# Designs tried in a protein design run: designed miniproteins, single chains, continued (4). Part 78

Each design is a single chain, and the fold is of that chain. pLDDT is the mean over its residues in the fold that is shown.

## One batch from the design tools (miniprotein)

Design m14693
Fold by ESMFold2-Fast:
Structure m14693 (fold): chain A 75 residues (1-75)
Amino acid sequence: SEEQAKEELRRATDEMVAALEAGDRDGVIKALTRFTNAALKIKSLEEVTEYARKMAESIAAGDVDGLRAAGEEAL
């Protein structure tokens, strides 16, 4: 359901933020994969591509606030 997909997006965003704060690169990649898979269930490919781009930029910059904001845009 859309509600279940949104809950998965929230969890994946929280996991991604925690992994980035911990410097856990593998954890960030796993959480980002879970986020994109969940988002594709309720969002268009165009929207998911945009979220993924913003998230990748925030991850590369170590920008935790930007990463969380991009995740919240998908909700």
Scores: mean pLDDT 84

Design m14694
Fold by ESMFold2-Fast:
Structure m14694 (fold): chain A 64 residues (1-64)
Amino acid sequence: MEAIREAVEALLAGDEEKAAELVAPILQKLSVDAANAVSAGIMEGVNDKDAEKGVELALEGAKK
């Protein structure tokens, strides 16, 4: 949870490298469908500038 929030906040701050480092270990442990859903949730949070929304959508995706 915290790593996803920090990744969205890092992307909003323009720190793509930090966001990738935080998200990579999470995505490696997920199925392809779950990883794609988590990435989509993070991007939705970035587009809306809402880290909390990004975390909620990513967690729903991780359940797939």
Scores: mean pLDDT 79

Design m14695
Fold by ESMFold2-Fast:
Structure m14695 (fold): chain A 111 residues (1-111)
Amino acid sequence: SPALEEAKRIIEEFKKLYEQGKPPDEIYKEVKARIDASPVLTDKQKLYLKSIFEAVALALKRNDYDAGIEALRKIKAEVESDPSLTPEEQAVLTAAIDEVIKFLEELKKKK
């Protein structure tokens, strides 16, 4: 899926910018711009992905990984319960959420 590949590339860019020491708010601004400009993501995928990356950026800014993971799990439940999403849109979004939860869990283990 082109949308799944793009979501994965955006997650990789977020991780790279974080590893380079860029502030979470600035990383969010850059990935938001990429999401908004994407020709392969649907409007619903763009809306949810922005919420997902906002939750990740907030978790990093607050240094509160547990709150971030909980927020992402709530977004995942919303995605799974949204009847307006196609199965493909739902699969892309749940895959993205699972990957960013894994990222936050790995950061938590390093403390």
Scores: mean pLDDT 90

Design m14696
Fold by ESMFold2-Fast:
Structure m14696 (fold): chain A 71 residues (1-71)
Amino acid sequence: KREEALKAIQPLMERIREALRAGDWEAVEQLRKEAVEKAKSIPGITEEEAQKLVDEHLRRLAEEVAAELNA
């Protein structure tokens, strides 16, 4: 289920937030790939759904971090 996938990737998304704050784009890319694989491990989640879920949350995190850094 989508909620299970969101919970499963939450620790990785928190680590991505830290990497974004640090400007560590190599870490962001690696953690993004890891989050997609984690989401794919949840029954009923397709590869396309996992990628969209992670990419949507990554975009939101990037916007939040950009706003934070401009405050």
Scores: mean pLDDT 80

Design m14697
Fold by ESMFold2-Fast:
Formats: C-alpha cells, sequence, structure tokens
Structure m14697 (fold): chain A 117 residues (1-117)
C-alpha cells in the first residue's frame, strides 16, 4: 500500500510547487539510475517539469483548490510509479483521465479515478 498525499489548505501555491519539484526530482533520479547513458540532470528535469505544469495551470485558469487536487493526485501517482505498482503507460493514462475530469469540473469523477489508484 502506498499512502495518499494530502496537501494542507494552509499551503501556499509556492509550497505546493516545491512539493511537486521534490517529487519530480526523485522521479528523475530514479529514471537516471536506470538510464546512466542519457546523462540526465535530475534537478534540471524537475525544474522543466515545474515550468510545464505552471504553463498548464495558467492555460486552464486553475484555482488554488483545483491545483491542490491535481498535485495531490500527481504526487500519489508518482509514489505508485516509484513503488512499481503502475507502469509509465498506466501513469500517463490515469493522469490524462484526471486532467480531463478536472477540465470538465467533474470532481466526482476525479475523486473516483483517485480511489481506483
Amino acid sequence: SVPRFVIPESYSLEEILELFFEAMRRLAEAYAKQHPEEAIDAEAAARHAVELLKAFIEKLKLSKEEIRKLFEALLTLIEQYLAGKISEEEFGEIFSELLRALVEKDYEKFDEIIEEI
């Protein structure tokens, strides 16, 4: 069993982004160890991921609450992947479904998807 992430309501957007940066850095470090030939800079990869996510937040006009829900889901998916419980393909499929539910403001469907992880 992998614990679900809960981000406190007191967290600022900056604190939420810092949590995501650290999770992405750990993910990139794990990938780099399996692919040493690619000479991956884990911190640079994590920084790039944060910038991409910021761009999506701006494009979708997400509220702080929606950002928090998305990040809790994403952090949970990262932990499931790192624990070997889901494949890279499954990660991508689940994340795409979560983004669709969030864009459609279908929070019930979003929560249902998270419960299935």
Scores: mean pLDDT 78

Design m14698
Fold by ESMFold2-Fast:
Structure m14698 (fold): chain A 65 residues (1-65)
Amino acid sequence: SAMAAAQQAKREADRDKAGAALVTGAVLPSSREQSLATAEAVAEEDRAAGEAVVKPVLDSLAAVA
């Protein structure tokens, strides 16, 4: 299902981020810079996930109309 796919993608992104932290073993030098980069990455993921879910629904409605 679309929801399961979105959850899977989110978990993989979280795992990749955790893996990177495990390899470096440290935090980034600037918390502000880190927060901005993280917010942008999350926004891009949310946008892609939203489009993946919404588009099939809109296409289904267009087919019925």
Scores: mean pLDDT 62

Design m14699
Fold by ESMFold2-Fast:
Formats: structure tokens, C-alpha cells, sequence
Structure m14699 (fold): chain A 56 residues (1-56)
């Protein structure tokens, strides 16, 4: 969980710095965690969305 949170936040931060939309950040997170379980992918997406909204 801690590793998933760290990576999801990093992807959201990078997306924000690059001027990407929330949905583009979500797609990047899904791609990063494509080999993870569906449950872990959804957790990563939720963390990224929350963090993205805090940055915006």
C-alpha cells in the first residue's frame, strides 16, 4: 500500500507539472499499475485523483 501511494502521488505530481488533465493522469496511473490486481489499480487511481485535486 505505501509503495502504491508513493508511486500514484508521484505520477499525479508529474502530470500536474506537465499540465495534464485529471483523466490523463488517471490513464498514466492505470498504465503504471497494469500488472497489479484490479483492487490495487483502483486504489492507485483514487490516491492519484485525490492528490491531483489537492494540487489544483
Amino acid sequence: MEEIEKIAKKVAEMGYALGLTEEQVVQLVRDEFKDESEENQEKAVEIARKYWRELT
Scores: mean pLDDT 80

Design m14700
Fold by ESMFold2-Fast:
Structure m14700 (fold): chain A 69 residues (1-69)
Amino acid sequence: IREEAERIKQTVENFEKIKAYLPPDVAKEIAQSLLKRAEEVLRQAEEAGDKKAVETAQETIERLKALLA
C-alpha cells in the first residue's frame, strides 16, 4: 500500500508539472480521475492500518482538491 500511495503522489506531482500545457477542461478531468484514485488508495491504506500511507494519500487528495478549486 505504501508503494501505491507513493505512486499516486508521483503521478500527481508529474501532472502538476504538465497541467500548464493542458487545456483547463482536460486538466480538470484528469485531476478528478486522480482524486478518485487517491481516495481509493486512502481507503486501502486505512484498511491496512498503514499510517504513513494514509498521510501520503491525504496530502495527495488535498493537493488535487486545490487544483480543482
Scores: mean pLDDT 77

Design m14701
Fold by ESMFold2-Fast:
Structure m14701 (fold): chain A 94 residues (1-94)
Amino acid sequence: EVEELIEEVLRLTLELIAAADAGDVEAFERAAERLVETLARLLSLLPSLDPEKQFEADIVISLALMALSVATLSPDPRIAAIAREALERIRERI
């Protein structure tokens, strides 16, 4: 379960970056929504993980947050708005 969530976060982060680079607002919105949901599930499991798995989870969470943060600087205001909303939703879980 945890390994699947870590892989999904990484995959969705890459999809998010690709959609932003392509200017595909619809694809970006779908990737961001799924990423927020997957991150929420991963975050809920963090306290029960061993230190090695917590470290791996922290890395992919940090990468996802970095990708969203960069997307808030997008010249496309819709992509920037979706990224800001996603970050706020994640902040509520931390």
Scores: mean pLDDT 85

Design m14702
Fold by ESMFold2-Fast:
Structure m14702 (fold): chain A 71 residues (1-71)
Amino acid sequence: SAALTLLQIAVKELLEAKNEEEIEKAKRAVLYFAGRVPRDEAIAVLERALEKAKSEKVKEALEEAIRTLRE
């Protein structure tokens, strides 16, 4: 779906983010598109991204997004 593709793009932007402003912008996009994808699929995408994350702040943003989707 278009929403899944946009979620994957937003996740890539979050993984490549270099500063807090970019992380916050990408995190908002991830949450927006994740809400438009079936919950289990969105969580799976974010969990795979968490395995690739190198920055502590990016890991925190992904963990927060996963928590938000789980309630």
Scores: mean pLDDT 86

Design m14703
Fold by ESMFold2-Fast:
Structure m14703 (fold): chain A 66 residues (1-66)
Amino acid sequence: EPEKILKEAEEKVKRYEDAIARSEALAAQGTPTVALTAQGHADELRKEAEKYREEAQKKVDEILKS
């Protein structure tokens, strides 16, 4: 079910986007130390979201080829 894989990936990416928004809001309100930590966390979440999208698309492509 390629559609299910893509839907699950999209839902997970949405959760990453919400977490990124929360980390960015914390960075705006916090001390410089908190801001640096929150920005670093947001950057890692962005990388994870991108990897998850790419891996889900690869899985779908492999299923469609078979």
Scores: mean pLDDT 78

Design m14704
Fold by ESMFold2-Fast:
Structure m14704 (fold): chain A 81 residues (1-81)
Amino acid sequence: GPTPSVEEIRELLLRDFPDRREEIESLSDEGLRELYRTLLDWAVENREAAQAAEDPTPFEQAFFDLFDQTLAALLARQEAA
């Protein structure tokens, strides 16, 4: 399918992480695309393993940890620029 727009990416991220609105809105357009791609790639790669797992909690935690780590890294990169 077509690559989502920055506005569509922002709406998707705010749907999943509404409490992180200020941090998400402070990201550059490129930062938003990189964050979205990182999370999407992880979700696709881990789909079969998560579906096979008796307890999905470790996969849910890993996804939230990836979001937090990636967001922090992208914000730090913006501050250094």
Scores: mean pLDDT 82

Design m14705
Fold by ESMFold2-Fast:
Structure m14705 (fold): chain A 66 residues (1-66)
Amino acid sequence: SLALNEPSDEEIKKRFIEVLKERGLYDIAEAVEKIPDPREAVRKGGLAFLAYLEGNQEELEKILKE
């Protein structure tokens, strides 16, 4: 396997989706899961998660609609 010791971008995406689901953030998890590029998925999901933590509903909705 090419993954060595460090998680691949695909593994990071998968773990991130699991964490989002465990936290009840199903809308963010679904948006991340639908993006085929794992780097873009984690980037977009990370921005959405930050908006959620800040209580910024408007920014969260904007990120999820893109």
Scores: mean pLDDT 80

Design m14706
Fold by ESMFold2-Fast:
Structure m14706 (fold): chain A 93 residues (1-93)
Amino acid sequence: MEVEELVEEAREDEERALERLIELTKSPVVEERLAAVEGLKRIALEGSEEARERAIKALEDMALNDPVPEVRRKAFLALAEIGVEELKEIVLG
């Protein structure tokens, strides 16, 4: 019962964080979009399968479509780090 409650609380916090980060990717402020890349990278590495998929999609969109080259570069580097971690899980798991 307590374990179920903690899992639900963690899931609610993850969904809230993901929604906030996706909102920040649409911000007119470059600093906020850069912060969103960091947060999305963390969810992509540590989150649930569904949250990770959504975080990766948001990072892909930023890497391809953000008007600022520095934001695109940061998103590409985040995706590269996520890809390395996934490969380690497959090869070493």
Scores: mean pLDDT 76

Design m14707
Fold by ESMFold2-Fast:
Structure m14707 (fold): chain A 73 residues (1-73)
Amino acid sequence: EQYEKEAEQAEADYKANPDDPLPLMRRAVAYEKLGKYEKAAETYREVAERFPDHPFAPLAEGLAKILEEKAKK
């Protein structure tokens, strides 16, 4: 299961460098590829919460909202 392994790798990368939002973004993308829209949305919200001043924060917030809508359907 390639995308689940990518999510695991992204988690390990985030633990190695917790000041970098990119591993969390990659974890969210991996969850999207798996169709786990609620988990992907939660991960994007985590990016927006932990890195509010980063350029990725508004992107992550928008993606979380879109994926929350997909999870309802």
Scores: mean pLDDT 78

Design m14708
Fold by ESMFold2-Fast:
Structure m14708 (fold): chain A 89 residues (1-89)
Amino acid sequence: SMTEFARRLSERLVARARALLAEAEALRATGDSPANLQRLAAIILEVEVILGLMRIVVGLAKLLNDEEALAVAEEAVREIEAILARMRA
């Protein structure tokens, strides 16, 4: 089902975003070397791509009028947005 697809994708992408947040926080703890700043930029870009993918899933759920899939995807979008905000703070 669309709902099951949305749940599985949300779980994987949120888990990836959380792992990337942990990596970003570890990089900040080690200091502002050019290599660390470049890696942090790449991490932020990957989380932005993950967010974009979940926003596409939200759009698909709306087009299919699948309210359960929409609720799952919107919750994942909110969580990924919060992760991205923490990375930028």
Scores: mean pLDDT 90

Design m14709
Fold by ESMFold2-Fast:
Structure m14709 (fold): chain A 68 residues (1-68)
Amino acid sequence: SGEEAAREAREFGERLLAETGSRGAYTAGQSGAQDALEAIREGKGDEAARESARNGIAAAERLKQQGL
């Protein structure tokens, strides 16, 4: 579900912060989760929510790799 995808994005960012100190990854995961939940609230559907969550996860991984 979109809510599960949102949780995954949030938890991924939190994990990267805990393991690597990446505050950028934390923020990206949180933003992806927020966008996913917003898509659900606005009636854009689970697919749009999952896309937002995936974008957050991708951004979190990128920021971690950049040392941010």
Scores: mean pLDDT 89

Design m14710
Fold by ESMFold2-Fast:
Structure m14710 (fold): chain A 111 residues (1-111)
Amino acid sequence: VPDTAIRRALDAVLDRIVAEEALSPEQAARLRALFDQFHQHFLNKDYDGAAEAFRQIAAFLRSLGKDPRWAERFEALADMILNMKKLKVPEGYVTFMILTALRDLAAGIER
């Protein structure tokens, strides 16, 4: 199920950020809440809301003074969603592209 695949990919990305950036339990809980906001907007096909959730994730990560590349990656994902919306990419392709990007982030793959 696409929803289950997105949830698993988000959980894997969250676990990687928590481990790499040594986030406190409170910071990890805040990041999880932001990921849940993204997931709800994305499931509702509210791509503006999904992109804004990614920008909020990026802003939160920047506020921690950690590796700026994590914030940059989420800013790039927000831009990707909005670009796909502008180009009227079919919903199935939007889901596939975002799922692939999240899986690549969880695996540490840059493409």
Scores: mean pLDDT 86

Design m14711
Fold by ESMFold2-Fast:
Structure m14711 (fold): chain A 73 residues (1-73)
Amino acid sequence: SILDKLLDKVNELQKEATSEEAKAVLNEAKNLINELRKDVEAGKLSPLEVSIKLARILALITEGELLIRQEKK
């Protein structure tokens, strides 16, 4: 699923992250992915709500990638 692919990506980025800021952002993304998966499995969310939560997750992953890029000196 898309959530499993996003979780794999976050796990890979977490291994690269050295700053506390990058680690915090990626941990937030991971928590939101796990929460979204549970909420979808429980039938709690509309398709619109799923899309909004996915957009937030993607934004956090992008922020984490940018922070990691800044760490590479």
Scores: mean pLDDT 84

Design m14712
Fold by ESMFold2-Fast:
Structure m14712 (fold): chain A 61 residues (1-61)
Amino acid sequence: LSSLTPEQLARVQELAAELQAAMLEKKREAERNGGSLSPEFQAALDARAAALRQRAAEIEA
């Protein structure tokens, strides 16, 4: 059996939830703007993605 520690599993679930929320926000903004994102919104998504990648790397470490 491959298993993560309970804390690692909780962090993975937290990252998945935050990623899902970000994807929903992206979809809503794309719908409002006819399929495109504003540069400001894209920068906010990039910052969020960087934070999520850092947290994922800490779980994998």
Scores: mean pLDDT 74

Design m14713
Fold by ESMFold2-Fast:
Structure m14713 (fold): chain A 100 residues (1-100)
Amino acid sequence: MSPLEIAQEIIDVLSEAVRKAVELYKEGKPLEEINKVIDEAYNRAKELASKLPPELQEEVNKVIDELYNKMKELAEKKDFDGMVEAAQEAIDKINEIVLK
């Protein structure tokens, strides 16, 4: 599997997780359910990143780790616009890393 294919799968996981988290918020679901979506997406993204070449793993894992921490903080603040923006910034960074 190419690094570009793995990166696209990570991007799909992150995009779907943000969409689902925002939907759960609009439905009035508790923070615990939103956090579960974030936690599951983080674990899946890290699993996918482990399939990248070692030199790309470090940079991509850093982006995923930073996004995870930011998403947890933004979810607690109910800043869902911030969550969408943070996810887009992370997606752009992952694309930049794998297109080098």
Scores: mean pLDDT 85

Design m14714
Fold by ESMFold2-Fast:
Structure m14714 (fold): chain A 98 residues (1-98)
Amino acid sequence: ELEKAYELIKEILDSVLGGEEAEKLVEKAKKELTDEEIFALTAVLLIAKKYKEEGKDIGELDVEEVRKEAEELAEKLGLKKEAEALLKLIEREEELEK
């Protein structure tokens, strides 16, 4: 379940940064992030990858698309609780920007 999330994170980061940097970030994430935050990072990276493949700027990331991907990941990984935590994390970041 979380192992699939780590694999997805590593794969996406490998495509962007290269193997050594991706591995360091995954290792750091395992030490510093909770299970919920790992799921949130996975969802954000999957959306970023989708935007890159469509030629869109990552800065145009849509919160609604993040919610949709979180729901799909919760179903795929069996992490319904982590999907709820992802939404709370996004709400927290929005509050900090104000």
Scores: mean pLDDT 62

Design m14715
Fold by ESMFold2-Fast:
Structure m14715 (fold): chain A 75 residues (1-75)
Amino acid sequence: SLAEKLKELIEMYERKADKEEIEKKAEELQKQIDEIVKKNPELFREVSEKEREWSLNNYDEKEILERLLKFLESL
């Protein structure tokens, strides 16, 4: 699932994985998000709004990913 892939990405940040490994995982996650967006535009709007809100509050990348995971798990 999307939440499982996002959790794996967060765990890679925590274990200080290579940047290349993180980028590859992020690309896989992005492809899955693109597929979900095509099937559910409303979910894309909710995710985009949350990410924008978190970015405006100056959260770091890891914290944004953790907040996104919590949001996705609530769906």
Scores: mean pLDDT 70

Design m14716
Fold by ESMFold2-Fast:
Structure m14716 (fold): chain A 89 residues (1-89)
Amino acid sequence: SMAELERRLAKLVEEALAKLTETLISDPAEAERIKQALRDELIRLLIEEAGEDPETAQRRADSAVGTVVLEAKRKVFGEEWLEEQLAKA
């Protein structure tokens, strides 16, 4: 079902967020591997389970990974640091 797929996607995002929160400063190479693994698995699920085309799946996966990275940075560097970075953009 779509609800089951949404739960699986949410679990992948939660697991990646936890791992990124621990690795962003201590192991940047592992953080890059975690981001890539999340992206690849999201694309696979969106194509195979949701029936999305590759371009749409890639766009959605990239957006989701970007959101997870932003939340990990918020947890690691703090809300004030993130607000300062966004204000400079």
Scores: mean pLDDT 84

Design m14717
Fold by ESMFold2-Fast:
Structure m14717 (fold): chain A 98 residues (1-98)
Amino acid sequence: MEESRELAEKVLEAAAEVDEKYADDFEVQLLTSMIMIMASVMKLYPTDDPEAIEHLRKAYEALEKAAEAETLEEAKEHMRKALEHLLEAIRADLAASA
């Protein structure tokens, strides 16, 4: 659906902002790379599954919190949550397709 494509695009944009903010940190670059790969796949193959869409929304919210974070450690924690939600979104979409 268009909704999942729009959310995947927002995830990509938010991940790019976090990467720019913490460009000197290797773990942030690694996490943003993984997030961007998964979000790109979900943008290319949009889903109609409401559970997958909800996890995409939570991934976006987590990345917004990462961008607003006052410390590098807080930002990394939110990025790890975003990655978790992207994995759950992919799992939900695959389960709905089976």
Scores: mean pLDDT 83

Design m14718
Fold by ESMFold2-Fast:
Structure m14718 (fold): chain A 67 residues (1-67)
Amino acid sequence: SPSAEAGRRAARAAAEAGGVGPGGGQDTAKHAYSALMSGKDRETAAEMAARAGGVGREAGEAAVDGL
């Protein structure tokens, strides 16, 4: 599905940008998705995802952009 494909892209992009494994990428992508679904803007969602995933800002941004 388009939603599953977006989730996979976000997780991979976050892992690559953050220099973390697939689990770290998936965790970051899940937090990005939750923030966006809660009505947060891109910048806020990226910051929240990066913080929750324990990764850098670029990884949070990659997760949001992959969704």
Scores: mean pLDDT 83

Design m14719
Fold by ESMFold2-Fast:
Structure m14719 (fold): chain A 52 residues (1-52)
Amino acid sequence: MEERRNVIAKRAEFAGYPSEFIEKFKKVKTPEDERKVLEDAYNYYKEQAEKL
């Protein structure tokens, strides 16, 4: 699932997330952790878009 990495990285960078966050995504070991971080990023993205 290399596409997954690309999507997450793209989304985070697009939203203006710091590189530190991207690194965390890649270091995630368990899928549960990944889901949590992904949801957090998704929420941030949505909030930014709505504010705009």
Scores: mean pLDDT 64

Design m14720
Fold by ESMFold2-Fast:
Structure m14720 (fold): chain A 92 residues (1-92)
Amino acid sequence: SASLKAQSEKLLRETADFANKAFEEGRKYAEEGDVEKAKEVLEEARRYAEEAAKELIAKGGDPSAASATGILAAGLYAEGRILVKEGEEKNK
């Protein structure tokens, strides 16, 4: 129980760090006009968060932590879509 809570907190921290790095990388590619690379980076981040949530559940983990990971992934994807749209407008 206690160790599972600690593992859930670690997963959330690692997912947040990964999401931040992916967002900054995606933003950089979009600013350089590489919209396709930006989309790839954001899609990879979304898949990572989904797999992390599945692994936590498989280990008998905290469903709330898995849910929070999914919400974070959805947020990152939504932000990335806005960024990609801005990149496409700039590249016209």
Scores: mean pLDDT 67

Design m14721
Fold by ESMFold2-Fast:
Structure m14721 (fold): chain A 82 residues (1-82)
Amino acid sequence: SLDELAKKLFDAIDKDGDGVITMEELQAYLKEKLGIPFPVEESPFLKMLFQMGDKDGDGKLTYEEFLALLKSPVMQRLLAAA
């Protein structure tokens, strides 16, 4: 299911296992493991996506925020295009 996939992805990104992912961990995962063909640290798109999930603006996503982001219409459209 999407929930199981989201948890596996979250655990893969969350290197320290503290139950949150940082922008740095997400950028490293996308850049190195998924082969994103752009500098993710300079991406307005990635910043926008992170801000949509990170309502506190602390630069961290909880699992619940990450799951909600993946279930958003924007992410569903992007995942369908990939």
Scores: mean pLDDT 68

Design m14722
Fold by ESMFold2-Fast:
Structure m14722 (fold): chain A 120 residues (1-120)
Amino acid sequence: MAEEIKKKLEEFLKSLEELVQFVKEHHPELSEKLNKLLEEIKKLVEEIKKAVEEKDYESALKKFEELIEKVRELNDLIGEVLDSLTEEQKKELAELWGKMVESLNEAYELIREALEKEKA
């Protein structure tokens, strides 16, 4: 379970970095804000990984809720420039966002399953 959760979190970070790079290439004026948010998300992911390694799934889930809030902040920031993107760029962005959200949701469900097993 812990290794599967860490794998999904790594897949999430890779997808997030690809998404952030795409946005920075088209909107370099957002680079500072995007880099700051990416560093905050990376720190939360490391805290979640540590909690998972310690089998503290309750703390992992609480930190994951903070991670979801940071992903919402990323969505709001990207939303500021969405109307300036071409239809093709919007399609690419949607695919990158979808891949990131899929790995994030898979990690969340694995943490929930681990917590339920520890309570049983």
Scores: mean pLDDT 86

Design m14723
Fold by ESMFold2-Fast:
Structure m14723 (fold): chain A 67 residues (1-67)
Amino acid sequence: DPVLKEMMDIIDSMIQFSKLSGDPGLIRRGNDIYGNFRTSVSNSDSDGMLQSVREAIELRKESLKKI
């Protein structure tokens, strides 16, 4: 599914940028978002998946300010 692939790429980039920030709080929040995304995928919860992607975009943006 190309949409799910794109969502995963956003989540993966968020995790990488949170790690590059070196901020333990951002890394923890990234792991929480990833966990919530995985749960939403397992439950076929499209609203939860979209919410996790929105949170990932914001965390990636916040992480970039720390790099």
Scores: mean pLDDT 87

Design m14724
Fold by ESMFold2-Fast:
Structure m14724 (fold): chain A 88 residues (1-88)
Amino acid sequence: MEVKVESISPDLVRVTVTAKGDDKITKLELTAEYSNGKVLTATIEDLNSTTFTAVLPVPAGATSVKVRAKVTYSNGKTEEAEAEADVL
């Protein structure tokens, strides 16, 4: 699994999660930790894709974000990865 985080504006970051193989992602758990101490969590279920993209809001005063992603595949396996980005 690969996680990519990109600042697209001062107020928004794009998170892209890509499966390493052809097994479908069925569940995604995201945790975004911002440099100002704010935390956003999201759980997305009933997925059927090898790629997921989300756009997350950046809280006022945050200058960076760390995103942790945990995926569950159609075969029942799980993987975790982290990525960080500075806010524009």
Scores: mean pLDDT 83

Design m14725
Fold by ESMFold2-Fast:
Structure m14725 (fold): chain A 72 residues (1-72)
Amino acid sequence: SMEEIQKVREESLERLRRAVETARSREEFLVRVKEIFDETIDKLRSLGASDSEVQEIVALNGQEAGQLYRER
């Protein structure tokens, strides 16, 4: 459902925010981002999200997490 897709999006962003706060290096941060995105993509696909919706969620969450990491 759309509500389940939104919840996965929000949970993914929260995990990314934690990665920004807890990663000890840029390399560790990038590894965690990839793992979070791989899991998020799988969950979104299982909920019937379109390729367009998956791409938008990953891109927007990635942009926010990258910006937060640069501002550390």
Scores: mean pLDDT 87

Design m14726
Fold by ESMFold2-Fast:
Structure m14726 (fold): chain A 73 residues (1-73)
Amino acid sequence: SAAAEKNVEAAREAAEKGDGTAAVTAAWGTIQAGGSPELAAEAARYAIEGAKKAGDEGALRTAEQLLRQAEEM
């Protein structure tokens, strides 16, 4: 959906800025918008990258959980 694709884009932008919390929020938004497993996984991978750049271990754990959820879809 367009909403899911918009959330993937938001996750990418947040990851580039090193904003782990924003990237995780956008990745969760991709799932809530009914994104495909592929879009959800893509957003979660951006969230992992953003969390790593931020050094945010809490965001990293959440992003990894979102990736597992996407892989189980």
Scores: mean pLDDT 85

Design m14727
Fold by ESMFold2-Fast:
Structure m14727 (fold): chain A 104 residues (1-104)
Amino acid sequence: SKEALLKLIAEVLRIIGLLLNIKLALERGDVDAVLKELERLKEEVDELVELAKETGDYELAIKVLKLALEELEELLEKVKDNPELVKALQELIEYIKEKIEELK
């Protein structure tokens, strides 16, 4: 239980760190770095979902996923002129929405 809670907290912090990395990469205009960090974020979303199922802490996982959605939707508005980033962000947004519904 303590180990599972520490793993869950570590995963939340990883997701927050990845969201910050995505924002910093966009500020630099580093499209390849943004795409790589979005792929990593999807992997960490999967880990968060699995940890939520193991711990039963669905409420915290849903809150973190909703925060990630808000951040990604804000980024989508900023990158509308880049079709590759629009596609990657839309696919990840839809994926996270599906994961939120799965945890309800």
Scores: mean pLDDT 88

